# Designs tried in a protein design run: designed miniproteins, single chains, continued (4). Part 34

Each design is a single chain, and the fold is of that chain. pLDDT is the mean over its residues in the fold that is shown.

## One batch from the design tools (miniprotein)

Design m13229
Fold by ESMFold2-Fast:
Structure m13229 (fold): chain A 60 residues (1-60)
Amino acid sequence: METRRVSTEEAEAFIAATEGEKIRVTAPDGREQVTVLGKDAIYEAVIDPAAGTATVRIYE
């Protein structure tokens, strides 16, 4: 498992570029969780729009 801290723009670009089924859920506090079921890995991004930051976790 790898964890990367990035900007919201970098996280959205990564999600858009990654092939696979995408599941996006918005939490009551406005944070978004995006899961990408990729061919070789599973990616989980937690996006905080208010802070302009995101955390991306990679499961191989």
Scores: mean pLDDT 78

Design m13230
Fold by ESMFold2-Fast:
Structure m13230 (fold): chain A 101 residues (1-101)
Amino acid sequence: MPALPAPAERIASAGEGLAEWARRALEAGESREFVARAVRTAFRALADAYAEAGDDEAAALTREAGERMARAVLEAKSPEEAARRILEIGRAAAARAAALA
């Protein structure tokens, strides 16, 4: 397979995009359950790509981040809180991924 972007950079970028998307989706009236599933699915797909490339550590870290983000969406009291928590989880996961590189 072609080389994937560095996990830290990709996790940070994906987290930022998903945070903004989740905020807008929740503001548009999408359910927290739908948004949480979409966020989890996106990060699972990224984790599966890293696993297929042989990077099991990046895969596990990415999968864990997606699960934490999904829970944050379900627990959030506002679209802004959901977006902030997704960003915080993504940044923390990116920092851990950088330490693995």
Scores: mean pLDDT 84

Design m13231
Fold by ESMFold2-Fast:
Structure m13231 (fold): chain A 82 residues (1-82)
Amino acid sequence: SEEEREKAAELFREAVRAVREGDLEKAKELLKEAIKAGAKAEGIEISEEEAEKAAEAAVKQLVEAEKAGILDEAEERALESI
C-alpha cells in the first residue's frame, strides 16, 4: 500500500541520518524495518534472516557512499525505488 511505502521511505531516511551520525547499529535496525515495510508494500513475504542480510548489505553500501561523498545521491536513488 501507499502507506507502507511512505513508512519504508521514512525509516530509510532515518537510517541514512543514523549513518551520518555514525550510529551503524541504529542504521541497521532502521534499514531492517524499512526493508520489511517495503516488502509488505509490494505484497512480498520476507523472512527475518533475509531482512537482516539485506539490512547488513544496505548499511555497508551507505557507509561506502558516505566515504565516497555520494550519500545524498545514494539516498535519493534508493527512495526512488521504494
Scores: mean pLDDT 83

Design m13233
Fold by ESMFold2-Fast:
Structure m13233 (fold): chain A 119 residues (1-119)
Amino acid sequence: MFTLTESGGGTFAVGSSLTLTSKFTGDVSGLTVVGWWRQAPGEPLRLVASISMKTGKKYYDPEVEGRFTISYDKAKQTVTLDMKNLQPEDTATYYSFVSGVVDGVPQLVFGEGVQVTVV
């Protein structure tokens, strides 16, 4: 079974920096896209950032572009979201995701979510 193990959440001051990580356990060779979604209180689920596993091309939501940086470490099988200059609007549950062939099945898989609170 493919597993996403997330870390790095908590309560943070406005203007501080935070790194979220998700460690992938299982076969990553079939993955097409990896990244992070978030759901802020009272808001819909939104794509924050993603990386194409085939091309390395990155996407960023316009609200976080210039503040957040996504990276993927192939040796560690870890997707990382570096979040700079945290704002109260960054308060959300953050979900890592993988898309592609996972455990032999084309699917989208989310982590359990990590809570980030900015005060």
Scores: mean pLDDT 87

Design m13234
Fold by ESMFold2-Fast:
Structure m13234 (fold): chain A 80 residues (1-80)
Amino acid sequence: PTIEELIGLLLRAIGLLLDAELLLKKGKYEEAIKKAEEAIELAEEAKEKALELGDEKLAKIAEKIIEEARKLKEEAEEKL
């Protein structure tokens, strides 16, 4: 993997997480869950690529995105 691909995945995952947070606040729980799941998938891919590149800082950022997205997904699922 390249560092450019890794950064692209992280930025996309962050964008999806922010979208999910906004959707949760607006009461769009099913859409929030979908965006959170997409954020988790991209962040998990980013974490794997960061570890392959030996970039512990970016791997840690990816882990934080995964944790936040999982928490948001759980909150949205409880609202259904």
Scores: mean pLDDT 87

Design m13235
Fold by ESMFold2-Fast:
Structure m13235 (fold): chain A 58 residues (1-58)
Amino acid sequence: MELSEKEKEALELGEREGVRAVVRDGASPEEARELFIETVEKLSGLTREQIEEIRKTS
Protein backbone atom coordinates (compact mmCIF):
# COMPACT_ATOMS: atom_id res chain seq x y z
CA MET A 1 0.00 0.00 0.00
CA GLU A 2 1.40 3.39 -1.04
CA LEU A 3 1.44 5.77 1.91
CA SER A 4 2.63 9.38 1.97
CA GLU A 5 5.37 10.40 4.44
CA LYS A 6 2.75 12.26 6.53
CA GLU A 7 0.55 9.13 6.66
CA LYS A 8 3.51 6.95 7.71
CA GLU A 9 4.47 9.42 10.47
CA ALA A 10 0.85 9.50 11.68
CA LEU A 11 0.78 5.68 11.85
CA GLU A 12 4.04 5.60 13.84
CA LEU A 13 2.84 8.29 16.26
CA GLY A 14 -0.53 6.55 16.69
CA GLU A 15 1.23 3.27 17.48
CA ARG A 16 3.40 4.98 20.12
CA GLU A 17 0.38 6.72 21.70
CA GLY A 18 -1.49 3.40 21.88
CA VAL A 19 1.47 1.69 23.58
CA ARG A 20 1.81 4.60 26.04
CA ALA A 21 -1.90 4.35 26.93
CA VAL A 22 -1.52 0.66 27.80
CA VAL A 23 1.76 1.06 29.73
CA ARG A 24 1.10 4.37 31.55
CA ASP A 25 -2.70 4.56 31.89
CA GLY A 26 -3.61 0.86 32.03
CA ALA A 27 -5.74 1.01 28.89
CA SER A 28 -6.97 -2.27 27.39
CA PRO A 29 -5.66 -3.37 23.97
CA GLU A 30 -9.04 -2.43 22.46
CA GLU A 31 -8.88 1.07 24.02
CA ALA A 32 -5.30 1.47 22.75
CA ARG A 33 -6.41 0.41 19.25
CA GLU A 34 -9.22 3.00 19.31
CA LEU A 35 -6.76 5.71 20.41
CA PHE A 36 -4.37 4.65 17.62
CA ILE A 37 -7.13 4.94 14.98
CA GLU A 38 -8.29 8.36 16.27
CA THR A 39 -4.71 9.71 16.36
CA VAL A 40 -3.95 8.56 12.81
CA GLU A 41 -7.28 9.94 11.50
CA LYS A 42 -6.55 13.33 13.10
CA LEU A 43 -2.97 13.58 11.80
CA SER A 44 -3.19 11.95 8.34
CA GLY A 45 -6.80 12.28 7.17
CA LEU A 46 -7.02 8.52 6.55
CA THR A 47 -10.42 7.01 7.30
CA ARG A 48 -10.98 4.39 10.02
CA GLU A 49 -11.54 1.75 7.31
CA GLN A 50 -8.24 2.63 5.56
CA ILE A 51 -6.31 2.49 8.86
CA GLU A 52 -7.78 -0.92 9.76
CA GLU A 53 -6.97 -2.24 6.25
CA ILE A 54 -3.31 -1.14 6.68
CA ARG A 55 -3.12 -2.95 10.05
CA LYS A 56 -4.80 -6.09 8.64
CA THR A 57 -2.46 -6.36 5.62
CA SER A 58 0.72 -5.89 7.67
Scores: mean pLDDT 75

Design m13237
Fold by ESMFold2-Fast:
Structure m13237 (fold): chain A 70 residues (1-70)
Amino acid sequence: EVEEAKELGRAAAENAATVARSTGADIEEMNKQARADLEKRLKELGYSEEAQKAGLEEFEREAKRAQEEF
């Protein structure tokens, strides 16, 4: 559960960065939208509060890393 949520968070951040790189979209806006979509998805899938927090924290780590590369 926690590991699955982290995988979703990482995938969301990686996807947002890939879209921004390929389309020229603003990485900050893409990350903001991806985070909102991830939060909604984790709640809809019924993940625990701990797993939801872990997934969002993993997203923030990967998103920050991607932004630093831009």
Scores: mean pLDDT 80

Design m13238
Fold by ESMFold2-Fast:
Structure m13238 (fold): chain A 74 residues (1-74)
Amino acid sequence: VEEIDEFIKKLEERIKELEEEIEKLKKEIEKLEKEGGPEEKIKKLKLEIEKLEGIKALLEGVIAYLEKIREKKE
């Protein structure tokens, strides 16, 4: 049980890192849009955000599955 909780904690830390990276990219897009920056660069950053959000969703799914396994042992 304690091993599952430690693994969940590591996954939650990774999700926080992904959220911070997504936030940074969103701020870069906002700055570029305000500056009338190149559309190609904005598009690339948006695709990177979609990729990171996809990874985050997968990790959240793994956490949900691990939490369900943890509850079944109670």
Scores: mean pLDDT 81

Design m13239
Fold by ESMFold2-Fast:
Structure m13239 (fold): chain A 55 residues (1-55)
Amino acid sequence: SREELRAELKKLIEKYGIDKFPPQEEIDRLAERFGVSRLEILIEYAKLKKELQKK
């Protein structure tokens, strides 16, 4: 689900930091696990990063 994807992306932000892009292998792993493209992962990451920085 999108909620599970967002939770996994939050874990990556906690692990690598908000100013550091996660390694490509982590992005590819999530794309495979959730059955989405790398682009979709990047879009959700960008949205989540903006949300965490706004409020």
Scores: mean pLDDT 79

Design m13240
Fold by ESMFold2-Fast:
Structure m13240 (fold): chain A 85 residues (1-85)
Amino acid sequence: AEELAERAIELAEEAIELAMEALKLAKGKVLLEAIGAALSAIGAEFQARLARRQGDEELARRALEDAEEALRKAREALERAREEK
């Protein structure tokens, strides 16, 4: 349970970092995608930290899935932000 939650936190933190980089570069429609990615990543981090605090294995598994999706969205937003110029 704790190990899954810690992994989810790591992925969510990476997603936040990439989403923030995308926000710095993004313009137009990609800015909204970067904002969405940042919010998803923040939500995943909150859920993962809550799962770790409560020792909830089911919540930790869900947080891991949410963090993986947030990381994917953050990577996509960053790639598009770099291409839009």
Scores: mean pLDDT 81

Design m13242
Fold by ESMFold2-Fast:
Structure m13242 (fold): chain A 63 residues (1-63)
Amino acid sequence: EEAEKYTEEAVEAAKNGDFEKASQYAHRAFKATPEEDVEKRLELGRKVREAIEKYIKENTKPL
């Protein structure tokens, strides 16, 4: 539950372009997730990464 709450906070921060907060909450979620729960750890990383990539793509023009 704690890991899930931090994951949601990280995703919301990433959606708002606050990558510093996104990184901090993602780190907390990662720390709260057991090492053996590989699937939950991968899902956490995927959600945060997708939110960041989407923000960059929508808010950054190609060079």
Scores: mean pLDDT 75

Design m13244
Fold by ESMFold2-Fast:
Structure m13244 (fold): chain A 56 residues (1-56)
Amino acid sequence: KEKVELEIKALFLELVAASSEHLVPRVTPEYAAENLEAAEEARRAAEELRERAREL
């Protein structure tokens, strides 16, 4: 059960990151910087969850 939950959470974070990245070329430079930071944090969190899932 835990492995599936981690994979779902990672997938959700990856989707959030992709959405933020998609907005970068379509928003002001100020919002672009914020979206890039948010996407990077989400990608890192997703990778950590993926690594935890691999250990299960």
Scores: mean pLDDT 78

Design m13245
Fold by ESMFold2-Fast:
Structure m13245 (fold): chain A 63 residues (1-63)
Amino acid sequence: SMELELEIEAGVYEIAGAVYKLNGDYKKAAEYYRKAAELYEKAGNEELAEILREEAEKLEEKA
């Protein structure tokens, strides 16, 4: 379904965000988590979208 395809794409961005976070690039990590959140929201996964938005906000405070 379209929702599953969006969630898979969101997962790729989430993984990229995690990699940037591990490397200390909090600005890039936040950008990728925001993109993942947008895709999860479009997929109808509002709970996970909100969690990733909150993580992005915390990462931006560290940048």
Scores: mean pLDDT 87

Design m13246
Fold by ESMFold2-Fast:
Structure m13246 (fold): chain A 60 residues (1-60)
Amino acid sequence: DEERKKRAIEEARNARIAAQALGDEKAYEQAEKMYKEAEEAKTWEEARRFAILAGDAVGG
């Protein structure tokens, strides 16, 4: 599931970029934290969970 983990990490990275574009510092900090957690995740399921949380920080 290397491809699934890679896609989850990219989703978290995109959320971080979106937060930066919005100029929302708190959303950016949360998305950055979740992006780093996704990169450090040992399973694709963990990476996916962090990607969802990163997206929620920007979109919520």
Scores: mean pLDDT 81

Design m13247
Fold by ESMFold2-Fast:
Structure m13247 (fold): chain A 71 residues (1-71)
Amino acid sequence: KYEEAIAAYQKAIDEGEGKEKAEAYYNLGRAYEALGKYEEAAEAYGKALVTDPSYRAEEIKEGFKKAQAKI
């Protein structure tokens, strides 16, 4: 369920670096978006982009903009 997924992504963020950490932030953003938590989703997407600007940059920017538009 979403709470378990979010906890798993938070652990991946704590232990990961670079691309792995950016991927965990991206997955966290998507999980928050699915829950309608758009502020948390936007924050997670933003952190994914800062962690590794080359990792799925266009997809993450699009997710960030869509989440921001829902706030």
Scores: mean pLDDT 80

Design m13248
Fold by ESMFold2-Fast:
Structure m13248 (fold): chain A 98 residues (1-98)
Amino acid sequence: SIEEILKKLEEIKKELEKLGADKDIINIIKESIKLLRELKKAVEEGDILKSIGLALRLIGNIFELERKLEKEKDERIKKLIEEAIKLIREALKELLSL
């Protein structure tokens, strides 16, 4: 489940790059993928404090993506940002519900 979410986020990142989306949007998604991989490892290792810190950073990235979504005019880019937000939320739910 988490591996499929990470794969979909990588695909969204590539489509955003192809569409010429703002580099800040691409960088937030890239960082979120990295943070989700780190969170998975921290949860597997039982590192509660690190897991909380990584989850809070991911929540911050969701807020930044939502802010970017409000300013975006390209409907294709908007849909990709919305899907990225949904996938990050689902990944947090999966990882923190273990």
Scores: mean pLDDT 89

Design m13249
Fold by ESMFold2-Fast:
Structure m13249 (fold): chain A 61 residues (1-61)
Amino acid sequence: SAKEKVLRALRVIAARYGVDVSELIGHPATLAELGIVPDFRARLAAGLGVSQSTVSAVLRG
């Protein structure tokens, strides 16, 4: 599913920053500190072939 693609990509990103994926999901402060801002979310959505709303929904929890 589109959500599974986003979650898999977020696990890779979390691993690169040395954090658990749970630290990204539902944590706006952590997302901002790691530079996961709206522009990054739009680029991630385009790269995965999913809607930006799907990326935002996964990141919100």
Scores: mean pLDDT 74

Design m13251
Fold by ESMFold2-Fast:
Structure m13251 (fold): chain A 115 residues (1-115)
Amino acid sequence: MVSMAEALAAMRGLVGDLLTLAVAQGDEEGVARAQELLARLNAAESLSREEALATIEEVIAEMKAIARRLLSPELAARIEALLDRWMARLRAGELTLEEMQAILREIRALLEEGR
């Protein structure tokens, strides 16, 4: 099962991918919001597991908002479903490294399609 450090690193990667997409599309608000999320995830490394999970949940909500700005409704909805599944599995303590990597690859493919 994934560690909190692995989960935070995965979230930083996805927020970085959203930041890259926001820059490519010239969305200054999306860029600023993604940068704020990266700062929050870095700060979460010093938090308890419970506080880090709460931070990840808040970051996922903000990532969904950014995805809705940058992508078609169809692509945004698919990414939202994958993020919800990832969070539910992480919260339950059932997320495996293999499952996390599979979800991350699928989200990255959808973000690439939105470029």
Scores: mean pLDDT 86

Design m13252
Fold by ESMFold2-Fast:
Structure m13252 (fold): chain A 69 residues (1-69)
Amino acid sequence: MQAQVHALVPRSLADQAAEVARQSGATDVRVVPHGDLAAVVGTFPNEQTARRGAQALRQAGALQVTITV
């Protein structure tokens, strides 16, 4: 039972956000540039870990965070 977290961050924060996702338990992290922004997509082993990762990403400066299960 995996969950994905999609975080929209300023491009300057993309590397920091990817590291926050990894430190929060993401098993896979993708960074997709999107103009002046970047989408950081983390795959988490379960919804509980994904919710912790989403909270950490919001605290790290993510503009939008979505969890998909």
Scores: mean pLDDT 83

Design m13253
Fold by ESMFold2-Fast:
Structure m13253 (fold): chain A 61 residues (1-61)
Amino acid sequence: SREATREAAHHLQLAHKALYEGDKEKAKEHLQKALEAAKQSPEALPSVQREVDRLLKEIEE
């Protein structure tokens, strides 16, 4: 749905902000919420999953 896609995008934005601020735990929380929202939007899920995987790798480095 468009709502689920927007919710996922919102949480990705918050994850990026948390990483910029050095808050890795908040970033992980928002990445989990983005992925959960994307599960309700099959069209958005592949792109959100890729971005979540990319950011998690960045956090773990």
Scores: mean pLDDT 83

Design m13254
Fold by ESMFold2-Fast:
Structure m13254 (fold): chain A 58 residues (1-58)
Amino acid sequence: MELYRVVKDFPKRLPLELELKKGDIVELLKEVNEDWVLARSVKTGEVGYVPKSFLEKL
């Protein structure tokens, strides 16, 4: 399981995006493109798109 830490708050703007707070942990499910990944929140279990620049590999 690839785990990443959220480095800054990400306010969800679109329904398919994942809302994240700094310090949250997500599981990487898929790299979508150079800027975006599909991830699952470990805290909530929700799945959505997140910018790669908001994540740091654990």
Scores: mean pLDDT 83

Design m13255
Fold by ESMFold2-Fast:
Structure m13255 (fold): chain A 82 residues (1-82)
Amino acid sequence: MSKENEEKVRKNLAELLKKNREKVIEELEKAIEELKKDPSIPEEILKLLEEALKALKEGDYEKAAEYLIKLLELLREHAEKQ
């Protein structure tokens, strides 16, 4: 991903998060709770989800988008290395 494409994706995701803030917070809280029950989930993934949730609650949509993009990158890497 080019620097320009990353900025565009981050901006679009931040705008989407802002418009759906309450629903995204609810879904992330549920996801974190369920994932905490699975000992096979890497701590790094849980930490990124918790940081994204914190940023959303603080109204920092840009930072929340950054954490979610990093999470998707890690999930993609783990899926590829099966």
Scores: mean pLDDT 78

Design m13256
Fold by ESMFold2-Fast:
Structure m13256 (fold): chain A 57 residues (1-57)
Amino acid sequence: DLDSLFRMIEDRLIAAGASPAEARRLAREVVEVERRKGLTAGVQEFQRRVNEIRAAL
């Protein structure tokens, strides 16, 4: 379900170095991209956000 997907994305963003508040906001944005533009676009958005978080560390 979308709630499980959201939690998985949030957890992985935290693992990448995001704060809990940032991870929650970014996970909402990633899920919204997937909902509007499909799975491939959602995966690309997720990977872009992970790379940005890691680059900021």
Scores: mean pLDDT 81

Design m13257
Fold by ESMFold2-Fast:
Structure m13257 (fold): chain A 60 residues (1-60)
Amino acid sequence: SMRAQLAADEERLKELTKRVSKDLANTIMNLYQMGRDYSLVDEEKAKEYFEMAEALEKSA
């Protein structure tokens, strides 16, 4: 649901901002959002955005 997704996004952003810059945290969150947006129209492109977000989050 949208409400559950918003809560998950807020928690992820909160955890990211504890360990990385706000700019990097926002970049990671934007990549996750792009992944979700493309998941409805282009599964392969969605996967690429999710992989980029996860790679940046793990390398932080």
Scores: mean pLDDT 81

Design m13258
Fold by ESMFold2-Fast:
Structure m13258 (fold): chain A 58 residues (1-58)
Amino acid sequence: MAREKLREAAREFVEAHKAGDVEATQASVDRLRRLAEEYGFSDEEVMREVIRAAKELL
């Protein structure tokens, strides 16, 4: 479940960024940081999920 939350947060970040919603993008970044700190995800793991979500952009 923790990885699923990170995956969902990464997707929300990419979707907000794609939509040009600055406030939603900022909130998503904050959520990603909180989840990484709470569950002990590395920067590499967070980046990997963001890249995976971004691949759906194109």
Scores: mean pLDDT 79

Design m13259
Fold by ESMFold2-Fast:
Structure m13259 (fold): chain A 73 residues (1-73)
Amino acid sequence: GPSGGREEVAERLREEAERLIEEGKKNDPLLARIGEVYLEALEEMEKNPGSVSQEVVERAEELAKELEEKEKK
């Protein structure tokens, strides 16, 4: 079975990202955008193991802030 290491975390994040995109299509376009950024982060990690580009991190932070502001409104 999966070791509980980085590979298992990546697989879980991929599944969560796909689920967020699917839910976002039905519910909330912001969730779809968050899922897309998670997929981009996973692709970057696969290309550069153990690192994610600062650009992807910044996009994730911006979307997280938008989500928090939307919940507050």
Scores: mean pLDDT 69

Design m13260
Fold by ESMFold2-Fast:
Order: sequence, then C-alpha cells, then structure tokens
Structure m13260 (fold): chain A 64 residues (1-64)
Amino acid sequence: MDLLSEKRKNILKGVGYEILGIGHLLDGDREGAAEAYREAAKAYAAAGDEETAAKYLARAEEVE
C-alpha cells in the first residue's frame, strides 16, 4: 500500500468529521460536535498528524 495515499485518505476523513462537528455546533448539538471532533482527531492521528489530532481532542472536550 502507498503510504502517501493512506495519509491522504485519513486527512480527508478528518476534514469530513471536522465539518460534521461544525454542523453539529450550528444546530446546538454540543454532544454530537464533541463526538465528531473525536473522530476527526482519530483520523488525523492515523494520518500521522499528532498536532492536529491533539487540537481536535481539546476542541471536543471544550464543546462538551
């Protein structure tokens, strides 16, 4: 498997959950936003982006 393709896939997954989290916040669903941000953090961590993963874990805790 191509490591670059795998990294790109996980980054796109992270972005998708990031957008989902913002959507939940606009709807006033803080619990849904927190879960979406945790999933974004997992995707970024899988992509090797630990800094961005840590940001979204902190964001999830902040909104819950």
Scores: mean pLDDT 82

Design m13261
Fold by ESMFold2-Fast:
Structure m13261 (fold): chain A 78 residues (1-78)
Amino acid sequence: MSEKELEVEILVALARMILSIAKLAYERGKATIEELEEAIELLRKLLEEAKELGASEEELKEIEELIKELEKMKKELE
């Protein structure tokens, strides 16, 4: 494993954790639109960093799907 490969794995893991925390808050009626928007922005930054590090299509798609999940939760709160 190269440093870049490890960095990509960390970014994907971080994205998963952010969604998990946001989803837990959402399911418990504690999430706000603002908090979900902040999580979406953070995941978009992680996606861009992963692209620059040469992440695989599968890794990039995973982060994109996590972003879509957050966007769906945000729409449900509007």
Scores: mean pLDDT 85

Design m13262
Fold by ESMFold2-Fast:
Structure m13262 (fold): chain A 92 residues (1-92)
Amino acid sequence: GPMLRAELQALAAELNAKGKSVEVRLEGDTLTIRIGGLNVSELTSVALIAIGWGFDGYDVEVDISGDTITIRFRGLDDAQMLAIARELLSAA
């Protein structure tokens, strides 16, 4: 909902203030998180967290291009979206 979108955008803005390029999009039940400006260690950490959620049975898609990772989750509720976004963005 609008409150979840605002919370996700606030998390993205916090990372952007720290020099990362973060975009979070909510489209229906699909959460898309894009993080750019990552070093190899940060990128690896974020990718492993996303892959871990996939092995836990979540519908997750990961795309890596240079210093940028794009992660998409489908079928999440609002609480799951916020928890996953917080974990991924904390690794950046």
Scores: mean pLDDT 82

Design m13263
Fold by ESMFold2-Fast:
Structure m13263 (fold): chain A 80 residues (1-80)
Amino acid sequence: MKAEEEKRRKRELGLELELMAGILEIVAAVTGDEAKVEAVKKKLVEELAKKFGLPEEEVERLLAMTPEELAARGRELIAQ
C-alpha cells in the first residue's frame, strides 16, 4: 500500500505547512520583527525536512515562500 502511505505523508506534510504558516503569522503580529520571523521559519523548515526527509531543493523552496504561499502549498498537498 505505497500509494496510501504516500497520500498520508502528503496530508501530514500539508497540515504541518499550514501550521507553520499560522505560527509565522502569529510571530510577525506579536513581534513585528522580520528577523525573528525568518529565524523561526528556518528552524521549523529544518525540523520539517528531518521529519519528512525533504530534499534540499524543496527545503530551499519552502525557505523562499511567504506564510501565504506556505499555507497554499499545504492546502494543495492535503487536497491530493
Scores: mean pLDDT 80

Design m13264
Fold by ESMFold2-Fast:
Structure m13264 (fold): chain A 88 residues (1-88)
Amino acid sequence: KEKEEAKKIIEEAGKRAQALADELVEKLKAAKTEEEKKKAKEEALERAKELAEELKEAGKKSKSEEEREKLEGLAEAILGSIEALVES
């Protein structure tokens, strides 16, 4: 059951990360001012941090070291991807 839960969390996190990246890209395209762009970037980073924290907490609850490492690694990858989009 825990293995199935970890897999579901990973799949859902991947979908949420992609949706967040897509939303940021669309908001940046729609933004007419630097203030709107800054707000979109700040909101995306906050959302990415929330998702990363959820994944790290799920990892801490895991009884498997391998599952914990995968969840923590995914959290870092998601945050890094959104940070790269914000810097671009």
Scores: mean pLDDT 79

Design m13265
Fold by ESMFold2-Fast:
Structure m13265 (fold): chain A 60 residues (1-60)
Amino acid sequence: SRLDELIEEAEKILEKYVKEGKLDEAGEEVAKLVAEAKLTEEQVAELVERLLKTYEKVTK
């Protein structure tokens, strides 16, 4: 789905930039995706939950 594709894109951005030590840039790119997609509150909650889980795995 569009939401799943968006979340996967955000996860890839977060993983890439966090591993490179560019957390600010990761945040900017993810915020841009969320703004462009006009997500509902429920969709934003799902995105945030999955990104937090990804962040924990990448940062160990």
Scores: mean pLDDT 79

Design m13266
Fold by ESMFold2-Fast:
Parts: C-alpha cells; sequence; structure tokens
Structure m13266 (fold): chain A 73 residues (1-73)
C-alpha cells in the first residue's frame, strides 16, 4: 500500500492549497473525493499491468464509478 500512502500525501497537499486559496470545505472534500477515485483507477490499472487505451476506457469508467460509490459509504 505504498502507492496508496503516496496518493493520500498528494491529496493532503492539495487540501492545504485549496484551503489557502479560500475554497469552501464542502467543495474541497468533493474535489478530493474525485481525485482519490481517479488515482485508485490508475493504481488498479498499474497493478493489472494494463495500458490505458480507448479500447479499455469503458472498464476504466466502471472502476471509477465503483470507487466513487465506495468512497461515499
Amino acid sequence: EEELKEIEEQLERLRKKLKEAGVPEEEIEEILRLKRAQALVAMEYKEKELEYTPENAEEALKLYEEYLEELEK
């Protein structure tokens, strides 16, 4: 889970920058949720040694939706 730690560190840095810029907390949390889901999809593709291509875009979108749903729980 070293990659997951890296993702969380990047998200924490983004959160601080958004707070300094005066972005509302509600909007910050939404942005971070979307970015986390995107990062998790990228990590899944790396673990499966898959290249992101137009041909597998449907699978990538499905994984993204599944991660968004999981993060809402």
Scores: mean pLDDT 68

